# Ledger of designs, part 48: designed miniproteins, single chains

Each design is a single chain, and the fold is of that chain. pLDDT is the mean over its residues in the fold that is shown.

## One batch from the design tools (miniprotein)

Design m1658
Fold by ESMFold2-Fast:
Structure m1658 (fold): chain A 89 residues (1-89)
Amino acid sequence: MEEEAKELIKRLREAVEKGGSIEERKELLIEAGEFMLKNVLSKELFDELSELATKLAETLTEEQLEEIVKELEKLLPEAEERRKKLAEE
């Protein structure tokens, strides 16, 4: 968990600093959003991921952000089901 979060933070930071294609930035934001939806993170990791994801999102257009939101909304039922199973254990 923490190791995966740190790797994702590193990738987000590199994308913010170096840029990359629009496709790469969109895919990374979807991956970050999915990770945050499916996992219970410490406040420190959540705050750092959220800050970097927000900075990366600011490099995209409103239309591109709407596409990312739609992809993440498709993942919400699966994330909720996963969290429910964790609560039952």
Scores: mean pLDDT 77

Design m1659
Fold by ESMFold2-Fast:
Structure m1659 (fold): chain A 109 residues (1-109)
Amino acid sequence: SLEEARAALEKAREAVEEALRTFMEHSTNPALTTAVALNYIGEQIDVEILPPLPGTVEEAKALAEEAIKLAKEAIKLLESGGDEEKAAELIREAARLVAEAEKILRAVG
């Protein structure tokens, strides 16, 4: 349902923001941290400026759920002292999926 898709999107936003905070806390690379933060801001701007994307409520929900999964994988990787560049890629992809889901939901009302 649209309500379930919107709830999933909100959880996905929260998960990406938690992953970004975790990245900022654990990152030893200021340039990479800046790049991840700017990418997140860029995705938020694109949602506001670019036209809505065609898609279904079910597709938007699936994108949001995948974003949650990727954000959680990034957090786990950062907390374990793992690959920071891989964590950055996961956060960037999660942010992109959140933006795509939001653009689809904006089209459906």
Scores: mean pLDDT 85

Design m1660
Fold by ESMFold2-Fast:
Structure m1660 (fold): chain A 88 residues (1-88)
Amino acid sequence: DAAEKQRILEEAKARFRASLDKALAAVRASGENAPAKLAELREKVTRMLTESIRVAEQEGDQEFVDLLRELLAEAQARLKALEEEIKK
């Protein structure tokens, strides 16, 4: 069912964005530890999404691969923006 698959992908995207919003807010709230927390978050997010892409490619789900690549690019852009914001 194409409609069900589209809904699942949209829900996954929304959940990821909400989780990332919360994680970025926690980094901002970390004060002197913000640069270290940002580095940890960047490594964690990059590893998680890269592994998810690998699994999706192995399963042959190209639509999910494309979604995960898009989320990785969005996450990297948002992490870079926060890095500039935290600049001492």
Scores: mean pLDDT 84

Design m1661
Fold by ESMFold2-Fast:
Structure m1661 (fold): chain A 57 residues (1-57)
Amino acid sequence: MTPEQQALIDRAVAEAKGKSDEEIEAIANATAAELYAQGASPQEVTQAASRIIEEAS
């Protein structure tokens, strides 16, 4: 992943902290879509989504 993609994931984690499970999932899904648009692999996107959910929960 690029440094820009890593920064996007870190921002998503920070935004998701203190949110409901539904809002965390929505943030993870939005971030996944943005990573796909930037050319991230399915494996990288899956790892990013999992990280957002785990660190925000």
Scores: mean pLDDT 83

Design m1662
Fold by ESMFold2-Fast:
Structure m1662 (fold): chain A 81 residues (1-81)
Amino acid sequence: ATDALTAAARAHRPEVLRKMIDEVAANPEKREELKRQLVGVVRDAFEAGLLTPEQVRELADYAESKGLPELAEELRRIAER
């Protein structure tokens, strides 16, 4: 269920999504599942007009800084649409 995460992202978009990126970095055993959930939340928020392309790129840069270059690349692809 992404509804609660999408609502949280709407209220405090960059901060909540940065915290989700921190959770992906902190949980290597669940990394692939958490990455998939985060990409879905960001995509849904972007499609709903709740995130600008610039905000998505900033989240991608943050993911890269946390050692998640594959997540960063996926987020950049969302911003290019």
Scores: mean pLDDT 75

Design m1663
Fold by ESMFold2-Fast:
Structure m1663 (fold): chain A 77 residues (1-77)
Amino acid sequence: ALDPERFNEILQELAEIYKEVAKEYGLDPTKDELDEEGKKKFLEKASKKFNVDLSFIDVKKPTDEIVLQAAIYLTKL
């Protein structure tokens, strides 16, 4: 089972990274979807923040699925 406190903390950190990337592209993080390059940049920043490799996550997936997959993976570490 996931640790809910750790999951929530990781999810919040990932949400902040996503907002930062979206702002760099001039996008509203609540309305706009990142393209594949934006999703790669998000995963690269998250990988650096958590000192892990998240490049295995499929950037063709919707942003919500990418964020959830990253949060679950990081919580299980």
Scores: mean pLDDT 82

Design m1664
Fold by ESMFold2-Fast:
Structure m1664 (fold): chain A 77 residues (1-77)
Amino acid sequence: MEESRREAEELLEWLLETEETGKKEKRSFSSPEKVELSPEEKEMLPKLLEEAGLSSLDPAVLREVLEMQHEAVQALL
């Protein structure tokens, strides 16, 4: 349970450090400009946030952070 929260916190810190240093992907980075949440994702995200102990964080914000992280990882691979 706490592991999910720690993982999300590590991702947030990693993204914040990347922004602060001004580093960013240059070739294959595809930032989601404005992605609508599907109804299914809206229902799933609050449950995941509660399990991770991140209920105070907006599901939409967390979802965008996770999507950016996932795309960044795929680009690195």
Scores: mean pLDDT 54

Design m1665
Fold by ESMFold2-Fast:
Structure m1665 (fold): chain A 74 residues (1-74)
Amino acid sequence: MSPEEILLKEVKKVIDETLAANKDLPKEVQFQLAVDKIKEVIDKLSEKYNLTQEQKELIYAKAGKYLVDKLDAL
């Protein structure tokens, strides 16, 4: 797997775990908690894997879509 694929897999896992842990909270609170975790994970792993700004932006876009799609399915 590419570094981008590894990071995206980790980010999706964190989204799933955050939403599952907070499913009793309002959608807006779940969204904010997930966004905070996405940012934390992407910043940490981007440094570790030496991702470019373009790669980070692509991962943010894909993570954001995944989060919105998951919340809309609730």
Scores: mean pLDDT 81

Design m1666
Fold by ESMFold2-Fast:
Structure m1666 (fold): chain A 61 residues (1-61)
Amino acid sequence: MEASRKGAEEGARRAREARGALAADLAVTQGSINAAQAGGDSKEAGELAGPAGREAARRHG
């Protein structure tokens, strides 16, 4: 049971990190749409995504 429990815990942690990255991508995409409607580019999308988008970008890069 110990090995299975450790594997499940590690898998859950990885899935959580992957979901966090996906959520950040979705926030950037929504920001890009909003920026495009305002006449801006993807750089403005990051600003429109707000603090969550900026934090995600830092951790990714």
Scores: mean pLDDT 60

Design m1667
Fold by ESMFold2-Fast:
Structure m1667 (fold): chain A 86 residues (1-86)
Amino acid sequence: MKKKIEEAVEKVTSPSGRDRNDGEEELVKLIEEGASIQDIVDALKPYVGDPSLPDSVRNHIMGLMGTLLLGLRSGDKAVFFEQYRS
């Protein structure tokens, strides 16, 4: 599981918008399959606010992190998916 999370996170840091969207979809799928939202948050933390990343990549990571933290705080995967769709 951890290795799959790391691979999906690497895609989310890609300069390619398509690869970032694929990585985000993979992370959502891993959560559906029983992955811990906390493990995904921990894997994304090194990239949050990284000034070396393009603005588009940084904004994508920040948005995803916000959604994950709301889901983690609620303790309900349904709340995560509702926030993710907004």
Scores: mean pLDDT 73

Design m1668
Fold by ESMFold2-Fast:
Structure m1668 (fold): chain A 86 residues (1-86)
Amino acid sequence: RTAELRAAAARFQELSRRLVEAVKAGNYDEAIKLAKEMAELARRLGMPDEEVEEAYQRAVDAIKAGNADEAVQILGMAFARALERA
């Protein structure tokens, strides 16, 4: 379980970096897809679907506003809560 949680955290960090680069490049479609993958990691760790969907929608709004840091923060908080629960 510890190895699984560490792998999920490493994957989340990689997706976060790619999301920031996608927003900087103006590739909002890719950034939204990456946000979806990050939200799915939280769901796999046992976060309720409604909380995952809420975090994802807030992150999409931040991406559309060009605010990659806010999107990563929103998804990061959701992921941290999921890790605490797992």
Scores: mean pLDDT 83

Design m1669
Fold by ESMFold2-Fast:
Structure m1669 (fold): chain A 62 residues (1-62)
Amino acid sequence: MEILAEAIEDYTAKSEKELSIKKGDKLLVKDIDTETGLAYVKNLKTGEEGLVPVYLLREISR
């Protein structure tokens, strides 16, 4: 499932698997791991992919 989301706050990656994001970045959510609370996303501005905490994401398609 792919969904368009927006970062609600800045986040700095804590590991090589995580992605740093800025508030207002548009992110394509490719997967969500409900066990860890992490989403695998693509930053549409930078083209980079990685994991971010799901609580930082707001769905913008609705």
Scores: mean pLDDT 81

Design m1670
Fold by ESMFold2-Fast:
Structure m1670 (fold): chain A 65 residues (1-65)
Amino acid sequence: SATQEKIEKLREEYNELSDRQTELMGKYMAETDPEKKAKLQEEMKEISLRINEIMKEIRELAEKA
């Protein structure tokens, strides 16, 4: 169904963002420059907000199915 296809695409985006979050965390832990650390934290925060939106969309789409 169109709903299932949309959920699958959202799950793919979730997985990609989760992988990037892990990579950014690794960079953050290795970084010694506080300004660069702050920028990494900002990027991770943006990813977290998008992940939350994806999770909400998946939940709403599953409710419609």
Scores: mean pLDDT 87

Design m1671
Fold by ESMFold2-Fast:
Structure m1671 (fold): chain A 70 residues (1-70)
Amino acid sequence: SMADRERLREILRRGGASEEEIEEILRAVSQKDLERAERLIVRLYLQGKLSVEEAQELGRLVRRLAEEGD
């Protein structure tokens, strides 16, 4: 949903992710490449841009967005 996409952008932007990094994650989601999306989120977590709770919420958001269909 648009609300889930906006929430994902909000969390990432607040953590200091670049717009390019945010668009990479959204592209992986649109391609249903959850492994790549999760790898990008883990990278941001390791860079200190996300808390554990934020990384977990992002994992749920990307799975839900990928399941939204065609």
Scores: mean pLDDT 84

Design m1672
Fold by ESMFold2-Fast:
Structure m1672 (fold): chain A 82 residues (1-82)
Amino acid sequence: LLERVREAIAAGDLRTAARLAIAALRVLARERPEVARRLAEEIERLAERLGEDSPEFIAEAALLAARAAEEAGLAEEAEREA
């Protein structure tokens, strides 16, 4: 997933890159919350570049970023208790 996102960015296909990044973020939010948070920030930047055609992408990126931050907090708690 991440390699496909990078490839789409290199090709200038920001819409496809945003879609793939959102899909990867959903998987990473469970497995790697810290990586998911960083990816969510990249999605927000991509959505901004898409402009008026992508307000839904910006909204979804913000929602996923908030969820990734919550998951990261839970992972830190689990590490401290483990």
Scores: mean pLDDT 63

Design m1673
Fold by ESMFold2-Fast:
Structure m1673 (fold): chain A 65 residues (1-65)
Amino acid sequence: LSEEERKLGENAAKLAEALTGEKVSAEKGYRAAKLAIEEGMSAEEISKATGVSKRAAQAIRGASL
């Protein structure tokens, strides 16, 4: 990941942890945020694609990162 992509991923991971208690890596956080923003994927599809929980995917998707 680039530094900017890593920062986006870290922000997404921190948000998921704060709202759900789930520990998410910066890489998974970035992928989840990208799928939510660019592809408009559902929380279930993001969860399947990235391996994060559906709750974490919903938190990241709702954040408008």
Scores: mean pLDDT 76

Design m1674
Fold by ESMFold2-Fast:
Structure m1674 (fold): chain A 55 residues (1-55)
Amino acid sequence: SPDDQLRADIEGMRHTLGLLRRQLADPSTPEDVKELLRRIQADLEEQIRALEAQL
């Protein structure tokens, strides 16, 4: 169903957020990379919120 596809997309995005959080927690990650990852994290969180609002 469309809802099943939407839930799968949200789960995939949440998985990506998990990877971003691990990279941000890594002390070897350069600060310029962390700044970029924080922006990507914020954008993904907003996208997930918008998709969840469709359920």
Scores: mean pLDDT 88

Design m1675
Fold by ESMFold2-Fast:
Structure m1675 (fold): chain A 91 residues (1-91)
Amino acid sequence: MKLEEAYKKGVEEAKKAKSKEEIEELVHEAIILLESKDEEKRAYALGILDELAEKVPEEYLDAIKEKLKPLTTDKNPFISEMAKKILKKLE
């Protein structure tokens, strides 16, 4: 429940990003938060990246994919399922 709420907050914040600069800032924040030991911060970051998947600048794709791969085997099934979904979107 709390992870789903954190994920939804990430999606909502990403939807507010209208400029390229705002998108790049959120993508950069999400990349940092994917390495957090806090599952809610990782869920929030996944929400941001799910919403922005098609708008991610090409220069960040490799870093995002590298950080998403270990999350696809996360002990929390919500995190692992969302990480797999986003990784597939980024191809």
Scores: mean pLDDT 84

Design m1676
Fold by ESMFold2-Fast:
Structure m1676 (fold): chain A 74 residues (1-74)
Amino acid sequence: MKEEAIRHLEEAIEALRNGDVKAAIDHVLKAAEAMEKLGLANFARRFRYQVLYALSKGDLEKAIELIEEARKFL
């Protein structure tokens, strides 16, 4: 389960670097769901909100930073 969350975070970073925002959002949501299954529901909710907010502002660099920090936390 932890490996599943990390994989989706890595795929989200790759998608953003390739300009595929839709794929990145799908992977962020799947990573958050996997985090909830790990008992990290509060962290997953905050993470999802912050990444989607950064993307809504067009701040791809901040979105990648937030995803990398989540990967390190796991």
Scores: mean pLDDT 86

Design m1677
Fold by ESMFold2-Fast:
Structure m1677 (fold): chain A 86 residues (1-86)
Amino acid sequence: SEMSELMRKTLNLSDEEVDQNTLNLAKKVVDFYVEGKEEMALLAYGSLLSTGSSINKGISEEAKKAIEVARLVVEGVPLEEAEKKA
């Protein structure tokens, strides 16, 4: 989102820092959901959504794929299928 682009510029985060934070957060969403900690997964997913699509211009393909896997898992897609679709 536009808000995420403004936040990145305002905080002066490097592309590497943004990428690493995005990967860690996406991984947390999947891990919590797989463990049955749905409330924690949704909170982490909310945080991931706040960084939005606007970061996509500065993040790796690995981070983009991780975001998509997290989205699909939260939507109820099994992890194995989510990994294939992302």
Scores: mean pLDDT 70

Design m1678
Fold by ESMFold2-Fast:
Formats: sequence, C-alpha cells, structure tokens
Structure m1678 (fold): chain A 99 residues (1-99)
Amino acid sequence: NAARERELERARAFLLEKGVSEEDIENYIDKAAKSSGKLPEIFKIIADLLRKLGYDVSERDLLFAFLQHGFSRAPEVLGIPREVFEAALLVVEEGIRKK
C-alpha cells in the first residue's frame, strides 16, 4: 500500500529529526510485531517510544487517557503534540500489521 508506505516514511523522518535512531525505530516495529497485539501491551510500546522522545508518560497514563478521552483528545490531555503521538502510533501499527 503506497499511501501507508509514504505515511510510515514521513513518521520515520520525523522521529529521526527528533533524535530517535533508525535502529531504535526498527526495534519498536519488531517489538510490536512480536507483541500479543493487545491494547495494554501496545500502549506499553507507545509509552516507551514517547519517553525516548522526552515525554514523561506511562503505559497506564496512555491507556486511561485513551479510554476516557478517545484517540483524538488523549495526546492533548497528556501534553503530547498530536504529530509526535501519531508518529509513534504509526511505527507501532506497522509492527502489528506484520503479525
């Protein structure tokens, strides 16, 4: 899917600009691919990537913000720029799609 490949490439470029290495990005994709695919484990991987980007968030904070405020508002409640959250989500989603 060419559109998804372009979105993933944009997410990778954004994360590289923010100081996440290509090796770390591939490791997060691999972690997601090898995960159970269940929501708590997915949010654990997203939280770890967000912490590498300098955001003080836990797996619990992400999960509860998502459950209470939904996808569109959860980043705002946690003080995470939407573009940062979306880049992290795309990397983890790529791993899940490789299962």
Scores: mean pLDDT 81

Design m1679
Fold by ESMFold2-Fast:
Structure m1679 (fold): chain A 60 residues (1-60)
Amino acid sequence: NIYEKSGIVAGRTAAEKGLDDEQLEAVIKTVTEQLRAAGASDEEIDEFVKSFRKSYEEAK
């Protein structure tokens, strides 16, 4: 699942950069808007965000 894998990579990168909660939400919003513009479904976007948040918390 490409959305799951992309979320994992993005979340890990956010943790490595030391993003705080406010910066994290801004990144999620921006990427979600880009995915929606590219034709991703709500389910695909949800899978990305879920994987992103999980990977971020695990990498901290």
Scores: mean pLDDT 83

Design m1680
Fold by ESMFold2-Fast:
Structure m1680 (fold): chain A 71 residues (1-71)
Amino acid sequence: KEKEEIRKKLREKREELTKLIEENADSDEVLKILEEVFNAKTLEQIHEVTQKLVDMDEELYKKLLEAIKKL
């Protein structure tokens, strides 16, 4: 149940999150990682991809984490 809700909310919020990211992401590599986060279908996949993002841009990770908590 939670995985399906996360998938649906992630798709619906993708545009909002994309805008937040476009305003704060300075590199194509960060954008690529975020595309993987938006395509994640389970909480486990989100955690794995998000961990890679924190290594690249900690500030963007914090903003993304706050956005995900509102989902």
Scores: mean pLDDT 61

Design m1681
Fold by ESMFold2-Fast:
Structure m1681 (fold): chain A 76 residues (1-76)
Amino acid sequence: AGKQLALDELERLIATSFEEAKRKAIEYVKQGLLDVVNEALDRVEKKARELGLSDTLAQIEELRKFVEKVAEELKK
């Protein structure tokens, strides 16, 4: 439970502190909340695209790749 709280926290952290967002995303992936992490990234990406925030879009893409790699390692 707490998926909405996790989603809201990640969305805020992605906008405020990339390093904290990265750390928290890894914690949530380890808890089996990969879908919540991807949803938070999708929400921030949509807003960043609408506002033309290219640096933010690059950070989101980097975080997506990192999260996918962590999820793949945990599948073993």
Scores: mean pLDDT 80

Design m1682
Fold by ESMFold2-Fast:
Structure m1682 (fold): chain A 66 residues (1-66)
Amino acid sequence: SPEKIKLEILKLTLEVMKGSEETLIERLKANADKLDPEKLAAMLAKLEENIRLLDEKIEELEKKIE
């Protein structure tokens, strides 16, 4: 259905956003010794929280797509 296609596109968009945030986490961890430890920990915590929220929304969309 057209509605299903729209939900699939939205899910793909959120998956791309998640991939971008995961890449940023990897880059931050790779440069951890060049960064302030407290600021690094705060940035990682925020990015990981964002990924969790994206995962919850992706799962919600996936259940609607079935």
Scores: mean pLDDT 88

Design m1683
Fold by ESMFold2-Fast:
Structure m1683 (fold): chain A 120 residues (1-120)
Amino acid sequence: MSLEEVRQEIVDLLKKHLEKVFEEMKKATPEERREILDKARQELADALVELGKKYGLSPEEIQALARLAGFLMELLADYLEGKITKEEFQKKMDEFIESLPESLREVAKELKDYALKLLD
């Protein structure tokens, strides 16, 4: 099945998780951010598996989406810790998107744009 049919639900799910995690990390200590990231990755993986079952996504597509979201969350944490700039965040995301299957690149670009808005 094409991800195009479920693109909006996937994007909305990932945006919701990214916003929640980013808001929690902004209020947290550096030690707490690691725990927030670990928990968020597990919760998101479970949500993506259920969405994949509902819409018949392949295990490979589910894993690629989980990797994309995990990478975004880690970059958001690095940004909050002052390890990367907004420009470096954008560059790292562009590089990561090129490594993804072509079918997921538009989803990844939309999530990158959303994450950049969170940094404003």
Scores: mean pLDDT 80

Design m1684
Fold by ESMFold2-Fast:
Structure m1684 (fold): chain A 93 residues (1-93)
Amino acid sequence: ARPSLEEQLAALDRVLAELLSTVETEELKAALRAIGAALKEIITEAVARDLPVEEARARALAAIDAMAKRHKIPEELKEKLKAAVTALIDEHL
């Protein structure tokens, strides 16, 4: 069965918690929390509108790229986040 919105958001919170544990600066932690908030909005809209997985993934990856550029996130952290979010969307949407 398709996971509930609450289960999908909980999975995202787990991914974000794991990434937050790998970063030491408050600036990067704040940036990851901001990206997490944006991704929660995208997942909520994708579930509410029953968006295709490909569209939900594209929107999430575009948001990560835009916010990574804005917050000067290291490329390695950006790629880890993109990989984790892609896996989450593919398994849970």
Scores: mean pLDDT 80

Design m1685
Fold by ESMFold2-Fast:
Formats: structure tokens, C-alpha cells, sequence
Structure m1685 (fold): chain A 100 residues (1-100)
């Protein structure tokens, strides 16, 4: 799951940069790609019996990415940034836990 989470982290960071620049379409594209990687990482973590803590962090990250996507679609950049930053924190926590 580490390579999937590293890609998700990079994509979330790119989505944050695009959203801050007011490029909603680019932010949405990166957020949707990050959703795919986190979803795949969550499925793999469950299949491989990762810790409950890793699974919880990935579920929280996925929820925040989904909320960010909805906010971007609504043109609410401030709400999207809040959710993207929360998603980034949860992905970083999952990465730290998965390296244990």
C-alpha cells in the first residue's frame, strides 16, 4: 500500500496547489485521481490484514477527499481546501503507521 499512498499524497498536494491558484478543474482532476489511489490502498489494506489504525486513517482520508470533490464541484474552494488538508494529514498518518 505504501506506493499507492505516496502517489495519493502527491496528488492531494497538487490538488491543494491548484485549488489555491483558483484552478478548480485541475484541483478536481487531482482530487479524483487521489480518491482512486486511496480507495485501492484501503481495499489492499483490508485484504492484507493491515492494522485497524491504518484502515481507520485511510477511511478518514477517503471521506475527506470525497467531501473536497463535492466542494470543488460546488465552487466552494475554501471548503475544498479544508477537506484536502485533512485528507493529506490522514494519508501521512497512514504512511507513518504502515512503515511500522
Amino acid sequence: ILPLLEEARELIERAIEAARAGDVDTALEYAQQAQGYVSEALNLAKKEGASEEVIKELEEALEHIQRAILALQAGDVDAALEHLEEALEHVERALKLAKE
Scores: mean pLDDT 87

Design m1686
Fold by ESMFold2-Fast:
Structure m1686 (fold): chain A 90 residues (1-90)
Amino acid sequence: SAEEMAKKKAALDKMKAGSSPLSQAILTIEWFVENSENATDEQIKEAEKAIEVVYKSLSPENQKKLDEMKKQNTSLIDLAKEILSIIKEG
């Protein structure tokens, strides 16, 4: 519901307050993966920016993996899921 989305967004904004830029980007990607079907155009753009922030922090090997996925025209949601998988294992 819209009320549940508003509560989740408020919780996300509170967690971002005082977090590093990298931690804020990770929280944004996690929120996007859970809420992608209901994401606004602005929230999709926020997720794209967050993915680029996290991408720059990754090892060259993991960056190459994501570059190969981009060449295969992988969706933003699948790129987001892969980035979270990489972070969870590292």
Scores: mean pLDDT 80

Design m1687
Fold by ESMFold2-Fast:
Structure m1687 (fold): chain A 75 residues (1-75)
Amino acid sequence: EKEKREAEIKAANLSTAGGIWLAAADVYREMGQEEEAERALQNAIDLYKKSIEILEKAGLDTSYAKRLLERAQAA
């Protein structure tokens, strides 16, 4: 159970970091900083993908993290 709990915490932290980068992408876009917005969006996507990998390796539900990735990729 400890390994699954650690995976949950790591995945949650990565998803939180991804959300921060996604918010940063919106701010950069509002400022007309398109290149910075694209970099921030890519960072969010990479973090969500890492979160999914950690959850999959631990045999945990990935539905929420996959939904976050889908939304980021549609942005």
Scores: mean pLDDT 85

Design m1688
Fold by ESMFold2-Fast:
Structure m1688 (fold): chain A 90 residues (1-90)
Amino acid sequence: MSDDQIIRDGTRRTRDLMDTQRQSLLRYGQLFGQPPTPQQVQDSIDYALNLNVSLIDVDISDPDVRRRMVDQSRRIGDDTLQSMLADLQQ
C-alpha cells in the first residue's frame, strides 16, 4: 500500500520535473541570445527518460518488480538527479 504510493508519487514527480526541465530549457532558448540546440535539448530529455524508464508504466503486480522499483525510488544513485531535484524542490 504505502510502497505503491511511494512508487506512483515518485514516478509522477520525476515525470513532472522532467517536463518542467524541458519547458525551462525551451523558454531559456527564447529569452537568451544563445539558446541550447534542439539536439542538446533532445539528448537531455532522452537521458532523463532512459534513467526513469524502469519506473514508468511497468507491471507493478509482480512482487519482484515492485521490490526493485521501491529500492530504485528510494536509492537513486545519480547525484546529478538528486541535486537537480533538491534545487527544484527548494
Scores: mean pLDDT 51

Design m1689
Fold by ESMFold2-Fast:
Structure m1689 (fold): chain A 69 residues (1-69)
Amino acid sequence: MDEIERLKRQLVEAARQSGLALKNKDGLGATLALGRSERLFRELSRLLPGSKVSEWALEASRAFDEAVK
């Protein structure tokens, strides 16, 4: 459970970092952060039912959108 919570936090944080990098015109940083969030999403998809992964993907998407603004 602690591991799954950690992975969720890392997924949301990676999405936020990607958004912040885009806001700062750091295309490389944005790409690297997006790659991290994609790897974390795949790892969570192996551990959890798809419905939970979808909820967390939406939360990560919101963090990205807020960071880009």
Scores: mean pLDDT 79

Design m1690
Fold by ESMFold2-Fast:
Structure m1690 (fold): chain A 75 residues (1-75)
Amino acid sequence: SALREENYALGEEMHRLALAGRPLEALRLAGEWAGRTPEMVGVGAGAAEDRPELTEAMRKAAEEGVKAGEEKRKE
């Protein structure tokens, strides 16, 4: 259950950052979670392209998160 444990840890950290008023960091972690387990999020990286209302900073944060998650998935 390593994937579940990692997803829960990322989810908890993301929630903590959101409560601390750091939504961009929370979004970066959400991207990392999606990058690690794209099938489990249902829509994978493609979802980011369908969200034109996201700001440039938010898109960058999500992209960086996905890339970091993919790198961790290889390990």
Scores: mean pLDDT 61

Design m1691
Fold by ESMFold2-Fast:
Structure m1691 (fold): chain A 94 residues (1-94)
Amino acid sequence: ERELLIKALELFRQERYKEALEEFKKFIETAKIPKGYVETLKEWGRLASPPLELLLAKIPGWIEGIRARDERRWPSIFELGGFLLLLEEKAKEE
């Protein structure tokens, strides 16, 4: 589960957006995240509208937090939603 999320974040940092999106989809499926919750994440992401630069700056800390199981360093619902929206947008542009 968490390794798929880490993989998606690392691929996003490498500008490998289509591959990052595929790993993120695998994460959602493996974690059994309901479709309604994914749509809620996207809504919170749209409300927050985090800029790409902010998300990129936070990704290394999220990866370390996920690996360390330190939930205080994990992305918030707003940040995760913003990441998903930007990932979908960038994958379409690639």
Scores: mean pLDDT 76

Design m1692
Fold by ESMFold2-Fast:
Structure m1692 (fold): chain A 70 residues (1-70)
Amino acid sequence: MAEKLSAEEFAKRVIDKIKEYAKKNGLTKEEIVELLKQARDGLLSHPNLTPEEKEKVQKLIDEAIKEIEK
């Protein structure tokens, strides 16, 4: 178990919140992908993340996008 919230766990929570919001509002796959892309861009612009943390966040969101596009 993670003792502290990592950039990876934070990204997972963002993905989960977007999926929850999409389910509540009946969003299409295209709309969910758009929200995930916006979240990726916002997280990658965060000044407190290291380059390695940004790479992990980008990979997690890109994987979620691929899962939805299947």
Scores: mean pLDDT 77

Design m1693
Fold by ESMFold2-Fast:
Structure m1693 (fold): chain A 86 residues (1-86)
Amino acid sequence: MKKEELEELEKRLEELLAQPATLETAREALETAYEIAKLAAELGDLETMQKAAAVIRRIGNEFPELEDEAQEKLLEIGKLAKEAEE
């Protein structure tokens, strides 16, 4: 079920964020947060989507190499959120 998958992804993100801040770990956390945001948008869970978007924004600010990727993901999340409210 999507809700169980969302909870598993949230736990994985928390574990990734507890590890040393490396570019590799940050990239995995960015991808995991994006998956959380997509699932949350599909479920209409705007609060979880906003929390995931905040993590993506933080990673993009902390790792300049990931800034463009984070920005693109945030734009896509915004589009999905608008569609989910329909």
Scores: mean pLDDT 80

